# Designed miniproteins, single chains, continued (2), part 56

Each design is a single chain, and the fold is of that chain. pLDDT is the mean over its residues in the fold that is shown.

## One batch from the design tools (miniprotein)

Design m5923
Fold by ESMFold2-Fast:
Structure m5923 (fold): chain A 74 residues (1-74)
Amino acid sequence: DEALLRRFYEFWLSHRDDPDAALRAAIAAFLEELMREEGIPLTPERRAQIDAYADALVANREKAEELIRLGLEK
């Protein structure tokens, strides 16, 4: 979904220079809000997945931005 990927990229550009803890919290909040909009229940398992995903994105910040950019461009 190009609209979702663009929305995430705009979010990413606003937070990419934040400290690790702040970026992690922002990513988790973004994903939780997205799940609420899509009507997906926020179970303990989903929270654990969101936390793991946020941690991975923070640890691989430059690679995450590259992948987002490639998804919007070919």
Scores: mean pLDDT 79

Design m5924
Fold by ESMFold2-Fast:
Structure m5924 (fold): chain A 58 residues (1-58)
Amino acid sequence: VSQETIDRLAEELGLSEEERQEYVDAAEGFVKALGLPESYVPDLVYLFLDTELLARKR
């Protein structure tokens, strides 16, 4: 997943730059806890944002 795609989803959700960084920080913490490469961070951020967008639709 590209950073541009993640940024666009965050814009669709109306997230501030600070809020976007919180998702990145959470994903980074998660991959470190699991011993995964940091390259997985964008995929986790995408998953979180995509799931949130779907939840907003109910």
Scores: mean pLDDT 77

Design m5925
Fold by ESMFold2-Fast:
Parts: C-alpha cells; sequence; structure tokens
Structure m5925 (fold): chain A 76 residues (1-76)
C-alpha cells in the first residue's frame, strides 16, 4: 500500500502544488488531507515511467496538465 504522509508533509505538498499550479490555488487550498493523499497516490502511478529522468519543460507541462485535471476532478 502507498505510504501515508504526515500532516506536515501534506501541507508541504499543498504549498508545492500551489507553486506549480497557481491558477488552481483556491481548489488546492480546499482539498482535504485525504484528497491530497489520493492525489499523491495517483501521481505516483502517473510518474512511474518518468522516475530517474531529467525534468524537461515538456515533462513539467505534462505534470502540470495532469495535476490540473485531477485537482478539478477532486474539488468537484
Amino acid sequence: MAEKLTDEQLEIVRQDLIKLVPELAEEIESLSKEQLQELLEEYAEFAKPYLGKDLTPELIEEVRNWLKEKIKELSK
């Protein structure tokens, strides 16, 4: 099973998400700890083929687009 993050770690993740996707800052602030944990677990699956690769601008944009879609899904 995926590792559960502490409340402190989840808040760090929330702030990092706001930096990466500032256009959805209000939606990100509204996510529960459980929703943040779910998002991270889904991100771990999404990120598997990219582990150990350099972060290119194209990869960063793919991550941003995936996060925007998932954040909107979770916030509704």
Scores: mean pLDDT 74

Design m5926
Fold by ESMFold2-Fast:
Structure m5926 (fold): chain A 80 residues (1-80)
Amino acid sequence: SPEEERRKRIEEAEKRRKELWPSFLKKVEERIKAVEKTRKLTPEEKKQIEEVLEEYKNLTPLTPLEERISILDKLTDLIK
């Protein structure tokens, strides 16, 4: 059914996100190191980055997609 196919696509997307997340975290860490070469991060900025990463680690399959996008947006803003 179309509903079953939609659920499969969501599950496959979630699996891909889990597989790609360690690579994304490495890119975030590399970006932080690159920023520290040109600008010293404050203790407050480091704490905010750690808090957002911890929020992501605590995500469950029941967490709404909008909340996951919000967390990713926070990470993107912190590492720009």
Scores: mean pLDDT 67

Design m5927
Fold by ESMFold2-Fast:
Structure m5927 (fold): chain A 55 residues (1-55)
Amino acid sequence: MLEKLSEEERKGVLSGLKALLEGDEVTRRVVRAHLQKHFGMSDEEIEELVEELRK
């Protein structure tokens, strides 16, 4: 997924994933929906990337 994005788009995705780690429930819901709609990410892909950011 990330390898097909430009560097700017990857930064946007990473910022969204960090918001999922640190944001409230409303923020997490909105960001998750945006990543799914705009970047075509599955729930599983989002969860894996969030876990990678925790490492």
Scores: mean pLDDT 72

Design m5928
Fold by ESMFold2-Fast:
Structure m5928 (fold): chain A 118 residues (1-118)
Amino acid sequence: SEEEINKLIEELKQAFDEAYKRLREVAKRLPDPEAQQRVLEIIDEFYKKVKEILEKLKNGEITIDQAFDELVKIANEFLEKVAEVADPETAREIGRIVGEFLKQAVDILNKIKEIKKK
């Protein structure tokens, strides 16, 4: 149902909000203030882009497959930018958080696909 789909999209948004909080906490541990500020700006840009994709998905402007493809593309661009600024250990921790979010996103998006097939 449309109500079930909307609930799953809200779960996806909540999962991303939790990932965003974790990403900011990792960035705040960077000892160099200039690197910290740049990584926080990169994280905030990533947040805006992901929220735009989730709103387009909610409004029916993009398909589930298009939403996932755009999320992966934006995530890869985000991780490349982080790797230019952050040390390898911090970049790996950020990569793990993003990877965990993408796995959650796949599970939720697949549930939406199953509802649409019924």
Scores: mean pLDDT 88

Design m5929
Fold by ESMFold2-Fast:
Structure m5929 (fold): chain A 85 residues (1-85)
Amino acid sequence: MTPEARQRIRDLAKEDSRELGVPEEAALYAYRLAVLANFSEEDIRDILVDQFGLSEEKADAFARRAVAARNPLLELDTQARIDES
């Protein structure tokens, strides 16, 4: 993944941490699972509950957001690679 796509994931994690009152690390991990590992919304939700202690409601909302960001972040990564060539 390009530096541009990695920075966007970090920016989203910081924004979500502030907005939803969750740890930045949990938000960052959710985005990475969705984009890099192609995890399902359900799998990401379960990991956020188990590993970070988020409520099911917050974990579900976060998992949904992370999965929705998958295609835009992959497009950003692809575009940044083209711009470097």
Scores: mean pLDDT 78

Design m5930
Fold by ESMFold2-Fast:
Structure m5930 (fold): chain A 73 residues (1-73)
Amino acid sequence: GAETRGTVTVTGEDGRSLTLPVRGDSNDAGAAAAVLVGELGADPRRATVTVSGEAGPAAQAAAQKALASLQAA
């Protein structure tokens, strides 16, 4: 479905943050985290990601994995 069940928020080292609504699935949360890091122009090694709402632990793990992949590049 197209229902929004939670949010992904990325915060850069300068305290700027951006938030995107997500459906709570792993693919949606990981993609949102990657997009938000790019949109902020944030250093992925100094950025943080938080998943909230009805998004489950799998969505949080996917968002963290996306950030970790960007940090390793």
Scores: mean pLDDT 75

Design m5931
Fold by ESMFold2-Fast:
Structure m5931 (fold): chain A 81 residues (1-81)
Amino acid sequence: MEEARRRIEELLERARRIMEEAAARGELTPAQAEELERIEREIREILESLPEEDRKEVLEEALARLAEIQAAFAAALAARA
């Protein structure tokens, strides 16, 4: 469970970095979109490997972190509009 949380945190940090780079350029490249899809798939696979009760807790934590990343990206894009 803790190792799964750490792996998901590392994947979400990678996604945050990709989104920050995309926001800095004003566009998400096809290569970056593909990498984000791979990150989503890896997170899904990790969640599916966990027991049902552990999965709920880790999913809630991952969704909260993803919401923060998405909000920051949206704010960065809005600041350019």
Scores: mean pLDDT 79

Design m5932
Fold by ESMFold2-Fast:
Structure m5932 (fold): chain A 61 residues (1-61)
Amino acid sequence: MTPELLAEVDDGMRQIAAAVASRGLTPEEKAEVRAAADRQPTPLASTRAAFALADRYRAER
């Protein structure tokens, strides 16, 4: 029921957050951002982790 639907929505949101955050990065950097997002327990935490790592890559060169 609701828990199953929430799990599916949460997984989708994590995937979308990682994809949006990693826009313009290399395939290797995108994989790392996606891995970081997948390791987080909630969609909000995934979004924060994805953007933080992506911003770090953009700041470095």
Scores: mean pLDDT 75

Design m5933
Fold by ESMFold2-Fast:
Structure m5933 (fold): chain A 79 residues (1-79)
Amino acid sequence: MSPEELAELAAEALRRGIDAGHTDLVRAQLRALADYARSQGIDEAARHFEEAVRALDAGDNDAAVRHAREGVLLIAEHL
């Protein structure tokens, strides 16, 4: 699976979770991904997940999904 394919699948899963009303679970998952990215030294990915949480809390679901996609892409490129 390419990094781009993995990032798109993650973005679709996140959008589905938000649309299903699982906002608290999505927020927890994004925070866990930010912590993981920082533990691996991928600070740019961590910043994207942190921005995704901020967007989610502001009700900007499109921005949340976009930032989460970029974060996953950066992590996948470092695997």
Scores: mean pLDDT 88

Design m5934
Fold by ESMFold2-Fast:
Structure m5934 (fold): chain A 98 residues (1-98)
Amino acid sequence: MEEIAKKYAEKILATGESISAIVLDAGKTLAEASEKKEEILKIAEEAVEKIKKIAEENANKILEEKPSEEEAKKILEETIKKSEEIAKEAAEKMKELM
């Protein structure tokens, strides 16, 4: 249980960092092509903050509760889903400023 908790907490944090990096890179690229550079960067940064917060909260939950592998896997899947939703919403808002 303890090793499973650590493994899934690390996977959740790594996933959050990966999705956050993609969102930030997309935001920087779109900002360079837009007159609303500061607004686009702010949207990307706010999305990154939300993704990192969800990943940290879910990783901490797994470390504290030490759930079964099935439960830990569901928390990872939920973290991925929520992070992707935040990324999609940010991308749509940034494209509106193009």
Scores: mean pLDDT 86

Design m5935
Fold by ESMFold2-Fast:
Structure m5935 (fold): chain A 60 residues (1-60)
Amino acid sequence: MKEEAEKNYKKALQQTDAVIAEYLKDAESLPASGRDGAAASLQRRKAELKEKHEELLKEL
């Protein structure tokens, strides 16, 4: 049970990290305000994934 949740979480993190990396690469030409806002949004999504995973572990 924990193993499957952890595997799914790891896969989701890898996908999210790839999206963040791609965005940061493309965002090098954007003004700092635009980069900061979008980067913060992506980091929030990653934090949300971690929080949901921790909640699942508490419920198990």
Scores: mean pLDDT 71

Design m5936
Fold by ESMFold2-Fast:
Structure m5936 (fold): chain A 99 residues (1-99)
Amino acid sequence: DLYEKAIELSNEGARLESQADELVKKAEEVKDTNPEEAAKLYRQASDLYDQAATKHEEAAKLFREAGYEKNADIHEKRAQWSREKAAEYRKKADELEKL
């Protein structure tokens, strides 16, 4: 069932986002005292947000194929926001590594 598979991918994307959020929180806590550790955590979070975006993109495709246009649109937007977060935290990691 395309719908059930889309839900599974959506849940996987949400799980990856939650893991990325936890790494961002840890990075924010240590960035002033250990910028090298913060940079590594931001980079790991960026990678997880990119993975989450891919899961939401796959979910959106399956929702659209199943005829659930609104669900597809929601997950396409969620994928875009996860990509934006990935870029943001990659930039933060790069900036800390230049210091």
Scores: mean pLDDT 91

Design m5937
Fold by ESMFold2-Fast:
Structure m5937 (fold): chain A 65 residues (1-65)
Amino acid sequence: SPLRELFKKYDKDGSGELSVEEAREFLKDMGLDLTEEEIRKLFDKDGSGKITPAEFALFLKKLEE
């Protein structure tokens, strides 16, 4: 899956989740310059500071539609 490969590229600590900072860098490389606060509002539903592959996939799916 292209999403899995991209996710792994930005998952610098190998946790299987993205930090807000890693997600911001990913989105910036895609041409989306979002703040950490905006990223938290979109992805970080539980306030953990971690973004799951499922949450990230839902966002990218919205961009494709």
Scores: mean pLDDT 72

Design m5938
Fold by ESMFold2-Fast:
Structure m5938 (fold): chain A 87 residues (1-87)
Amino acid sequence: MPLPEEVQKRIAELEARWTEEVEELEKNNKFEELERLGIAAAAYLLGASEEEVEEILNSDEEELKKKREEVEKKLLEKRRELAEKAA
C-alpha cells in the first residue's frame, strides 16, 4: 500500500537534501555522523520540524541517545497508527 502523502513528501525531501551528504559521510567513514543523520531523518519522517532536526544534529552523545529512544518509540507508534488506518 502507498505511504500517506505527507510521509511520501517528507521522504522525497530527505532524498533531495541528504542523499549526497550520506554518500560523503560513508566515503569518509563518519559513522557517528551517519547515525546522527539517520536519527534526524527518522524524526523528520515522523513530523519533526526543521528546528527539532537541527537540535538532533547538534546534540551531544547523551542527548543523542535520548533522541534516538524518543524517535524509535514514535516510529513504532506511527507504524501502529498507519496499520490501524489501513484496516
Scores: mean pLDDT 69

Design m5939
Fold by ESMFold2-Fast:
Structure m5939 (fold): chain A 86 residues (1-86)
Amino acid sequence: SAEEVAERLVEALLEPSPSMLNAATVAGYVLVSEKTPESLKEALLRAAERAGITPRFLETLKRVGRRLIATYGDRELTVEDLRLSL
């Protein structure tokens, strides 16, 4: 579900490992892409709030996502694509 994907993204963001960089890129894309389902964006924001992720860190993630879209185009990510990336 969107909530499960959001929770896994937030867990990966908080994990002190190289996988955090991949999670940051995916989370940033999810937050800024117009093709992301609204339910997934809302679930990610709720999971981030519960985990204590700051507005400053959210803005950093959005900046990463905006650069990715500008470089590679706005690709539609499915919940399945996100599960495979984590």
Scores: mean pLDDT 74

Design m5940
Fold by ESMFold2-Fast:
Structure m5940 (fold): chain A 85 residues (1-85)
Amino acid sequence: MSPLEQARLLASFTVTLSELEFAIENPSAYSKEEMENSIKVAEELLAELRAILPQLSPEEQAFVEKLLERMEELLEKLKKILEEM
């Protein structure tokens, strides 16, 4: 993966984190189908970012590991919300 592709993946991941945080705080703004789609997109990005982790510098790995932990936390919360819909 090129440095530009890595930067784009990180940007997409950061935007998705913010969107999931909004969905958790405002679940009534989402249909069940929209919520399911948000979870799928986030899980795909999580898998892609995990796959490149061994290719990053130690400093980049530390930063990315924090993002991965946050995404997992948000996905767990969002999946619980989806089950209650």
Scores: mean pLDDT 83

Design m5941
Fold by ESMFold2-Fast:
Structure m5941 (fold): chain A 68 residues (1-68)
Amino acid sequence: NEDAERAREVAERVREAGGLNEEGAQTVIKLGEDGDLAGAGAAASMGARDAGDEEAYQKGLEVVRLGN
């Protein structure tokens, strides 16, 4: 599922940036796989914010928008 893949890509980027630990990234990936794109995108965006990665923050918001 392309939308779940986007959630996974953002989760991995935010993990690399230090905004999510491995468990947090896996939670975002599972939310995306379960079709909860709003939840996946929101969690990834918060992690991106914490890491100061504005580009990842915007990508997380795009995942939220895919849920609508």
Scores: mean pLDDT 84

Design m5942
Fold by ESMFold2-Fast:
Structure m5942 (fold): chain A 100 residues (1-100)
Amino acid sequence: SAEVEAAVEELLSPELSDEEKTALAIRLVLEDPELAKAVADRLVAEDREFALRLADGILNSPMLAAYRDLPREEQLRLLSGERLRLFRFAEHLRTGVYEE
């Protein structure tokens, strides 16, 4: 869709810092989770190195940083709502697979 293309182009823009790209991705996940899934699929397919950096940025964000050193199973027990959506999006970027 045109919205997926626009979001991918913005996230891959050389004019934005990795911090700005992380903030944009977080906003996208919170405002439009279905669009975020499609964008993650495109980033994994087109620029895997960037997808991995973006995942790392999200996991190190203020919403998730405190949980980063915990085992995955503990993170899944503790995270809910917006934090869980961000964690799932970061995993999708890292693995190329969206888990429901």
Scores: mean pLDDT 87

Design m5943
Fold by ESMFold2-Fast:
Formats: sequence, structure tokens, C-alpha cells
Structure m5943 (fold): chain A 89 residues (1-89)
Amino acid sequence: LEEEQKLPRQPLDTGEVKPQIFPFDPREQGELVLMAVLPGDEVKVEELEDGTVVVTITRGNHTTIYRLSEEKIEIIEKENGEVVAHKVI
């Protein structure tokens, strides 16, 4: 049943506000990426000086590079050595 409150838009006192300003956790994101690995995949994980985690997954002629930082997530997909997709989140 409806109470008197209508249109709860953008709650100001925390609550339902999505954390748009919070940095990404590059280590947690790296663990999630590793869950997509299949047997026979070649996996390389590197941590850079700035805390960026780079996960490279190679499956045959397809290579996916995940660059995970607190500022952004960058996904580069290569097929036969050519970049076929590049996304920045």
C-alpha cells in the first residue's frame, strides 16, 4: 500500500546512492577476471608500481588484456595480434 511519500529521487543521506566516486579495487577485479580462465589458457598477472593490476589471458589466437586501476578499467581484446576491441570503464 502506498504511504504519503512519492517519487523517492536520489536519497541524499547515503542509502540507495551508488558509489560513483569510489575507486575500483584492482586486486578484487583481477580475481574476478581470473574466474573466466579455462584450462589451457595462458595467464599472466602483473602488478605495476601505481597499484594497477594487468591480467593477460591468451586463448589460442585470442588475447584479452585487463588493465585494472583505481581510476579506470581498460579491456583490450586482440585476435591474431590485432586489436579487435578496446573499452575503458
Scores: mean pLDDT 66

Design m5944
Fold by ESMFold2-Fast:
Structure m5944 (fold): chain A 89 residues (1-89)
Amino acid sequence: SSRQQAIQLLDQARATLEAERDTAEDPAAAEEAIRLVDKAIEYLRQGNYSETIRLLIQARILAEKAGLPEAVQLIDEAIVKVLEARDEQ
């Protein structure tokens, strides 16, 4: 399902943020992005798509600030899958 694909992409984004956090341009932004991704996964599992999207947009901005383009790409792909999951009602 698109929801399962979104969760998988967010798990990958989280792993990328964690792996690169200490060497990031802004490690504090990377840490905050991890926190927002974790919250987004929880809301996504609850079916709260609006809150999930809001948190992922914030996480994307922080991942960009951290200088982590791979994490930005994974978050962007996850947002697309969250929107697809919402529309699969």
Scores: mean pLDDT 89

Design m5945
Fold by ESMFold2-Fast:
Structure m5945 (fold): chain A 98 residues (1-98)
Amino acid sequence: AMEEVKEAINKVIELIRQGKVDEAITVLEAGRKELEKIDNEHAKKSAELFKKAIDYLKNGDYDTAIAQLIGAYEELKKLSEEDQERVAKAMKEAIDKL
């Protein structure tokens, strides 16, 4: 649900702030891949924002990457509870493998 998505995004922001950029990208790619499986406009927008965040992280623009993630969170709130749970689970599984 939304609290789990918020926890996952906050963990990604924490990784960015710690300079663990490759780990942050790994978690975001897991979430993006799961979002791309969901046939929904808000899921598509969230996936695009995750992709933009990854691109900004690769370029060293961490503040802009975090802004993209905040935007993605607003779109993720518009998903069904089942779709929120799937995305959160994919991100948490990636975090557990770090």
Scores: mean pLDDT 87

Design m5946
Fold by ESMFold2-Fast:
Structure m5946 (fold): chain A 70 residues (1-70)
Amino acid sequence: MSIEELAGLSTEEQKQRVEDIVRQAAADNNKTITKIEVESEDLSDEIRRITVRVTWADGNVSETVVYVKK
């Protein structure tokens, strides 16, 4: 799914879609997630930043940042 497909969705829908993408990518790579946190920040009237923080089974933390149109 491309970023433009998230345009016009609510904040919660955009957060959920980005989370689903990250979870699917982890599953496709046989990686186990123990915790996932999704944050959003409105950078402007048009652009929102969505941050996904993933805690892996080994205790490492990874962060993915996605910029989406509102």
Scores: mean pLDDT 78

Design m5947
Fold by ESMFold2-Fast:
Structure m5947 (fold): chain A 91 residues (1-91)
Amino acid sequence: MDEEIRRLLEEADKLARELGDAIRAGDYEKALELAEELIETLRRARELLDERLAASEDLSPEEVEELRRLREQLEAAIRQLERLKEELKKK
């Protein structure tokens, strides 16, 4: 996996854990801020994936398939987090 994408995913995992902790604590202001940061981090990872897929001539077929699956997962996660963000705003 691309090291820059890997770094962003590691940051996303940390933010996701902190988001979960904030929700459990009832700290909805902090949860909203963390959700926004997580969405931005995932969007950056998606942009890098799109760049790697556009340069697919440098990638094996297996690598292309893995990146496409990851891209789909990131898009789904972003949509779910945007819905969560709207719910958190109502708290």
Scores: mean pLDDT 82

Design m5948
Fold by ESMFold2-Fast:
Structure m5948 (fold): chain A 97 residues (1-97)
Amino acid sequence: SEPQPLSREEQIALLREILAEGIAALEAREGRPVDRAALLEGARLGVEFAERGLSAEEIQEYVEREGLSGAAQLGLGFGRAARLLGLDLAEVEEMIA
């Protein structure tokens, strides 16, 4: 049997789990609570870049050039992935708040 593709509901649940694990890893590494403002700003940027159709390479060049924090990078990756799954900006913001 070929592996069945994940449902949209399962993909969203997995995305939430990945975000929670990413936050926990950042907090463990930095010894402090995640910067929620940076995470949210990154997520908004990720949504924008997904809507503009930027490639992963173009996004990586932006991250390196602008010196984005770990929290902002986590937010960007999350926001982009969520937008590609069809979540809008308001839904992405609710998942981070």
Scores: mean pLDDT 84

Design m5949
Fold by ESMFold2-Fast:
Structure m5949 (fold): chain A 111 residues (1-111)
Amino acid sequence: KKEEIEKLAEKRIKIFRENVELVSDALAPQIAEWLAAGLPKEEVIRRARELGYQLGVEKGLDPLVFARLAEEIAKAAYEAGATTPEQVRQVAEDLLKRREKAIKEYAEKLK
């Protein structure tokens, strides 16, 4: 049963990583441009949510999951002062690592 919990956590982490990579690769240039232009935080988050939703639809994946990930990446990028695509991708990678750790810690509590 410990093996079942570990397999579920690994599967969730893999799917989450794949989704974050897709959102980050597609949206990092756009988010960086809006941040460099000095758009308000709420406007950047709203635009990122809309593009994330569209990306999810285009990929045949869950558009609500993609919209939420895009919002979280945009918010974190704004808070980090990111203004380049590379900086936005780095923020997305940091968010991914923190979320992977949280998923692993939660799975450990279920054992």
Scores: mean pLDDT 84

Design m5950
Fold by ESMFold2-Fast:
Structure m5950 (fold): chain A 85 residues (1-85)
Amino acid sequence: VSSGQRRLLDGLVGQLGGILDWLKKNGEDVRPVLIDQLRLIAKQLGLDISDEEIEKLANEIIDLPPTEAREKIREFLLKKLEEKS
């Protein structure tokens, strides 16, 4: 995994974390936005991740605090990037 890919990953996960925090603070439904954003991030990173894997990740993190959700997303996507290499 290149330093450029790590910076892009960190930026995208940071952006998503901010969106999730804002939605939760305003009482909005997080799940559809989370799934859509995870799909977009995967595409931007050049990853082919199945809808089943994305939904599974979303279900694991939906009830987590924003910081823990960010860390789980980062770990998952970093692992996929390393597997692609």
Scores: mean pLDDT 79

Design m5951
Fold by ESMFold2-Fast:
Structure m5951 (fold): chain A 92 residues (1-92)
Amino acid sequence: DEIARLRAEIAELVAQGRTEGFDPKRALELAELYERLGDLYEKQGNLREARVNYMNALSIYEFLVSINAPGEIGLKAEEKIPKLKKKIESLK
C-alpha cells in the first residue's frame, strides 16, 4: 500500500526532527511526502484527506520561505506554494 508507505516515511522524518532538531532539508522532504500523500488521496477520491495533506505540505513550504531557507530549498518551497494553493482550490 503506497499510502501506508508514505505515512511510514512521514513518521520517520517527524521522529528524526524530534531527535536531531530542525533541518531545512528534512522539512522540505517532509513537505514533499505530504504533497505526494495528498496526490494519492485525491486520485482515490478521498478529497478530505487530500486537502489535509496538501495543507500540511503548504504550511511547511510557507515556513521554509518565511525563514529564508538557503539555496535550492527556499527556491523549491517558493515554487511549490502557488501549485499547492491551486491543488487545494481544485478539491472543492
Scores: mean pLDDT 87

Design m5952
Fold by ESMFold2-Fast:
Structure m5952 (fold): chain A 65 residues (1-65)
Amino acid sequence: MLEEYVKKLAEAIKNKDSEKFREVALEMKKAGITEEDAERILEMLAPFAEENKETILNAESVKFE
């Protein structure tokens, strides 16, 4: 389950698709992914974050509050 979301997010980052990244993030929230699970996913994505900072920052405009 979590691995599937990591794969989808990594693919969106690799393709520089901020819209797809936002869609996957919203799908995770709708599926009831907890804060703990989200932190684990972000940790797995850390290697991609620096290389694709622009894409991630644009996606972060989605309010997860």
Scores: mean pLDDT 67

Design m5953
Fold by ESMFold2-Fast:
Structure m5953 (fold): chain A 95 residues (1-95)
Amino acid sequence: SQQNQQLLQQITQSILDLFDEALRAESLEEIRAYVEVAKDFVDTALKIVPPGSPQQQLLEQILELLDEALAAESIEEAREYVRRAKELVQQLLNS
């Protein structure tokens, strides 16, 4: 629906803003806090996208990368997973 498309765009922008904050964060604790909030937005997006859609596949890949970011033991590793997740979220915005 038009309403779901608009909501998905708003959620996508919120996720991008959270990733930018995570990439500016100077500690693993701060990165993980932003990633946890972003993960909640991804879960919300998964409930409104059509089953089997390209959007669902991208969101599931983003979720996997966010779980890897949360499991990362260094700032460098966590930021790498966030950067990769950001690239997929940008694909959602452009699809």
Scores: mean pLDDT 89

Design m5954
Fold by ESMFold2-Fast:
Structure m5954 (fold): chain A 75 residues (1-75)
Amino acid sequence: ALRLMLEAAALAAKVDPEAARLAVEGINAFQKGDYETAIKYLQKARDIMREKGTPLGEEAARLVEEAIEAIKKEM
């Protein structure tokens, strides 16, 4: 889960700085064991990247969705 979140945050930084910040906040929440808050931040980051309507934004959103699913498997 953590590796996917770090990769998603790195790609988000190339798409939108606000989405990247939200992804980092999601990682911090995950490390504290707050999975619900982590998912909430990652969903916000995904939505911002998806709204860009670019291929890179869509790819970044897919990586974030993969990270969310990995977190749900740990719940």
Scores: mean pLDDT 79

Design m5955
Fold by ESMFold2-Fast:
Structure m5955 (fold): chain A 59 residues (1-59)
Amino acid sequence: SAAVDAVIAALLQLSDGDLEALRAALARANREVLTQVLGALVPQASREDIEAALDRILA
């Protein structure tokens, strides 16, 4: 969905497009803090959209 893609774009922007570094950082990060920060960066995304984006990057 457009909201999921926007969350993925925000995450890639934060990591300068380094997907492997992003995956490593996300694996160590606090999930609740991540969802709060991403919700602020992408206010149109629901919790479900944020979780779907994180799951897609970590797969």
Scores: mean pLDDT 79

Design m5956
Fold by ESMFold2-Fast:
Structure m5956 (fold): chain A 71 residues (1-71)
Amino acid sequence: NGGAESARAGLEGARASGTAEGARAYAGMQGISMDENGEKEGAALAFEGALTAKTLEEAIASLERAYQAAS
């Protein structure tokens, strides 16, 4: 499943970025991947939450929820 693999890679990239902006950029890429792969709306909404996050911690938490929903 490409969606779960993409979610894992994006979460790793977001953690490695160490910044809220970097984490949001990875969240944007993951949201596009999830939409393209036909993932459920709940996972897509979690990625949208990461896009609006103001801190690294909020972005990581949203991406973790998206990954769990995809898994």
Scores: mean pLDDT 66

Design m5957
Fold by ESMFold2-Fast:
Structure m5957 (fold): chain A 66 residues (1-66)
Amino acid sequence: MESIEKTAKEVVEKVKKYVPEATEKAEEAAKHVLENKEKVEKVIEEASKAVELIKEAVEKVAEKNE
């Protein structure tokens, strides 16, 4: 569970640095993931994958920007 929170935070921070325009959307996604972890274990697993996908996308944008 802490991994989900950590990943969500990292994604939001990276979005703020590289794609500030998407900050609101990233924060919404992170909140949705964190809220879902309180409901069902299976939902947590799916949410974790979603957060990882966002993180990977942000990292690719950062690399491309360079």
Scores: mean pLDDT 67

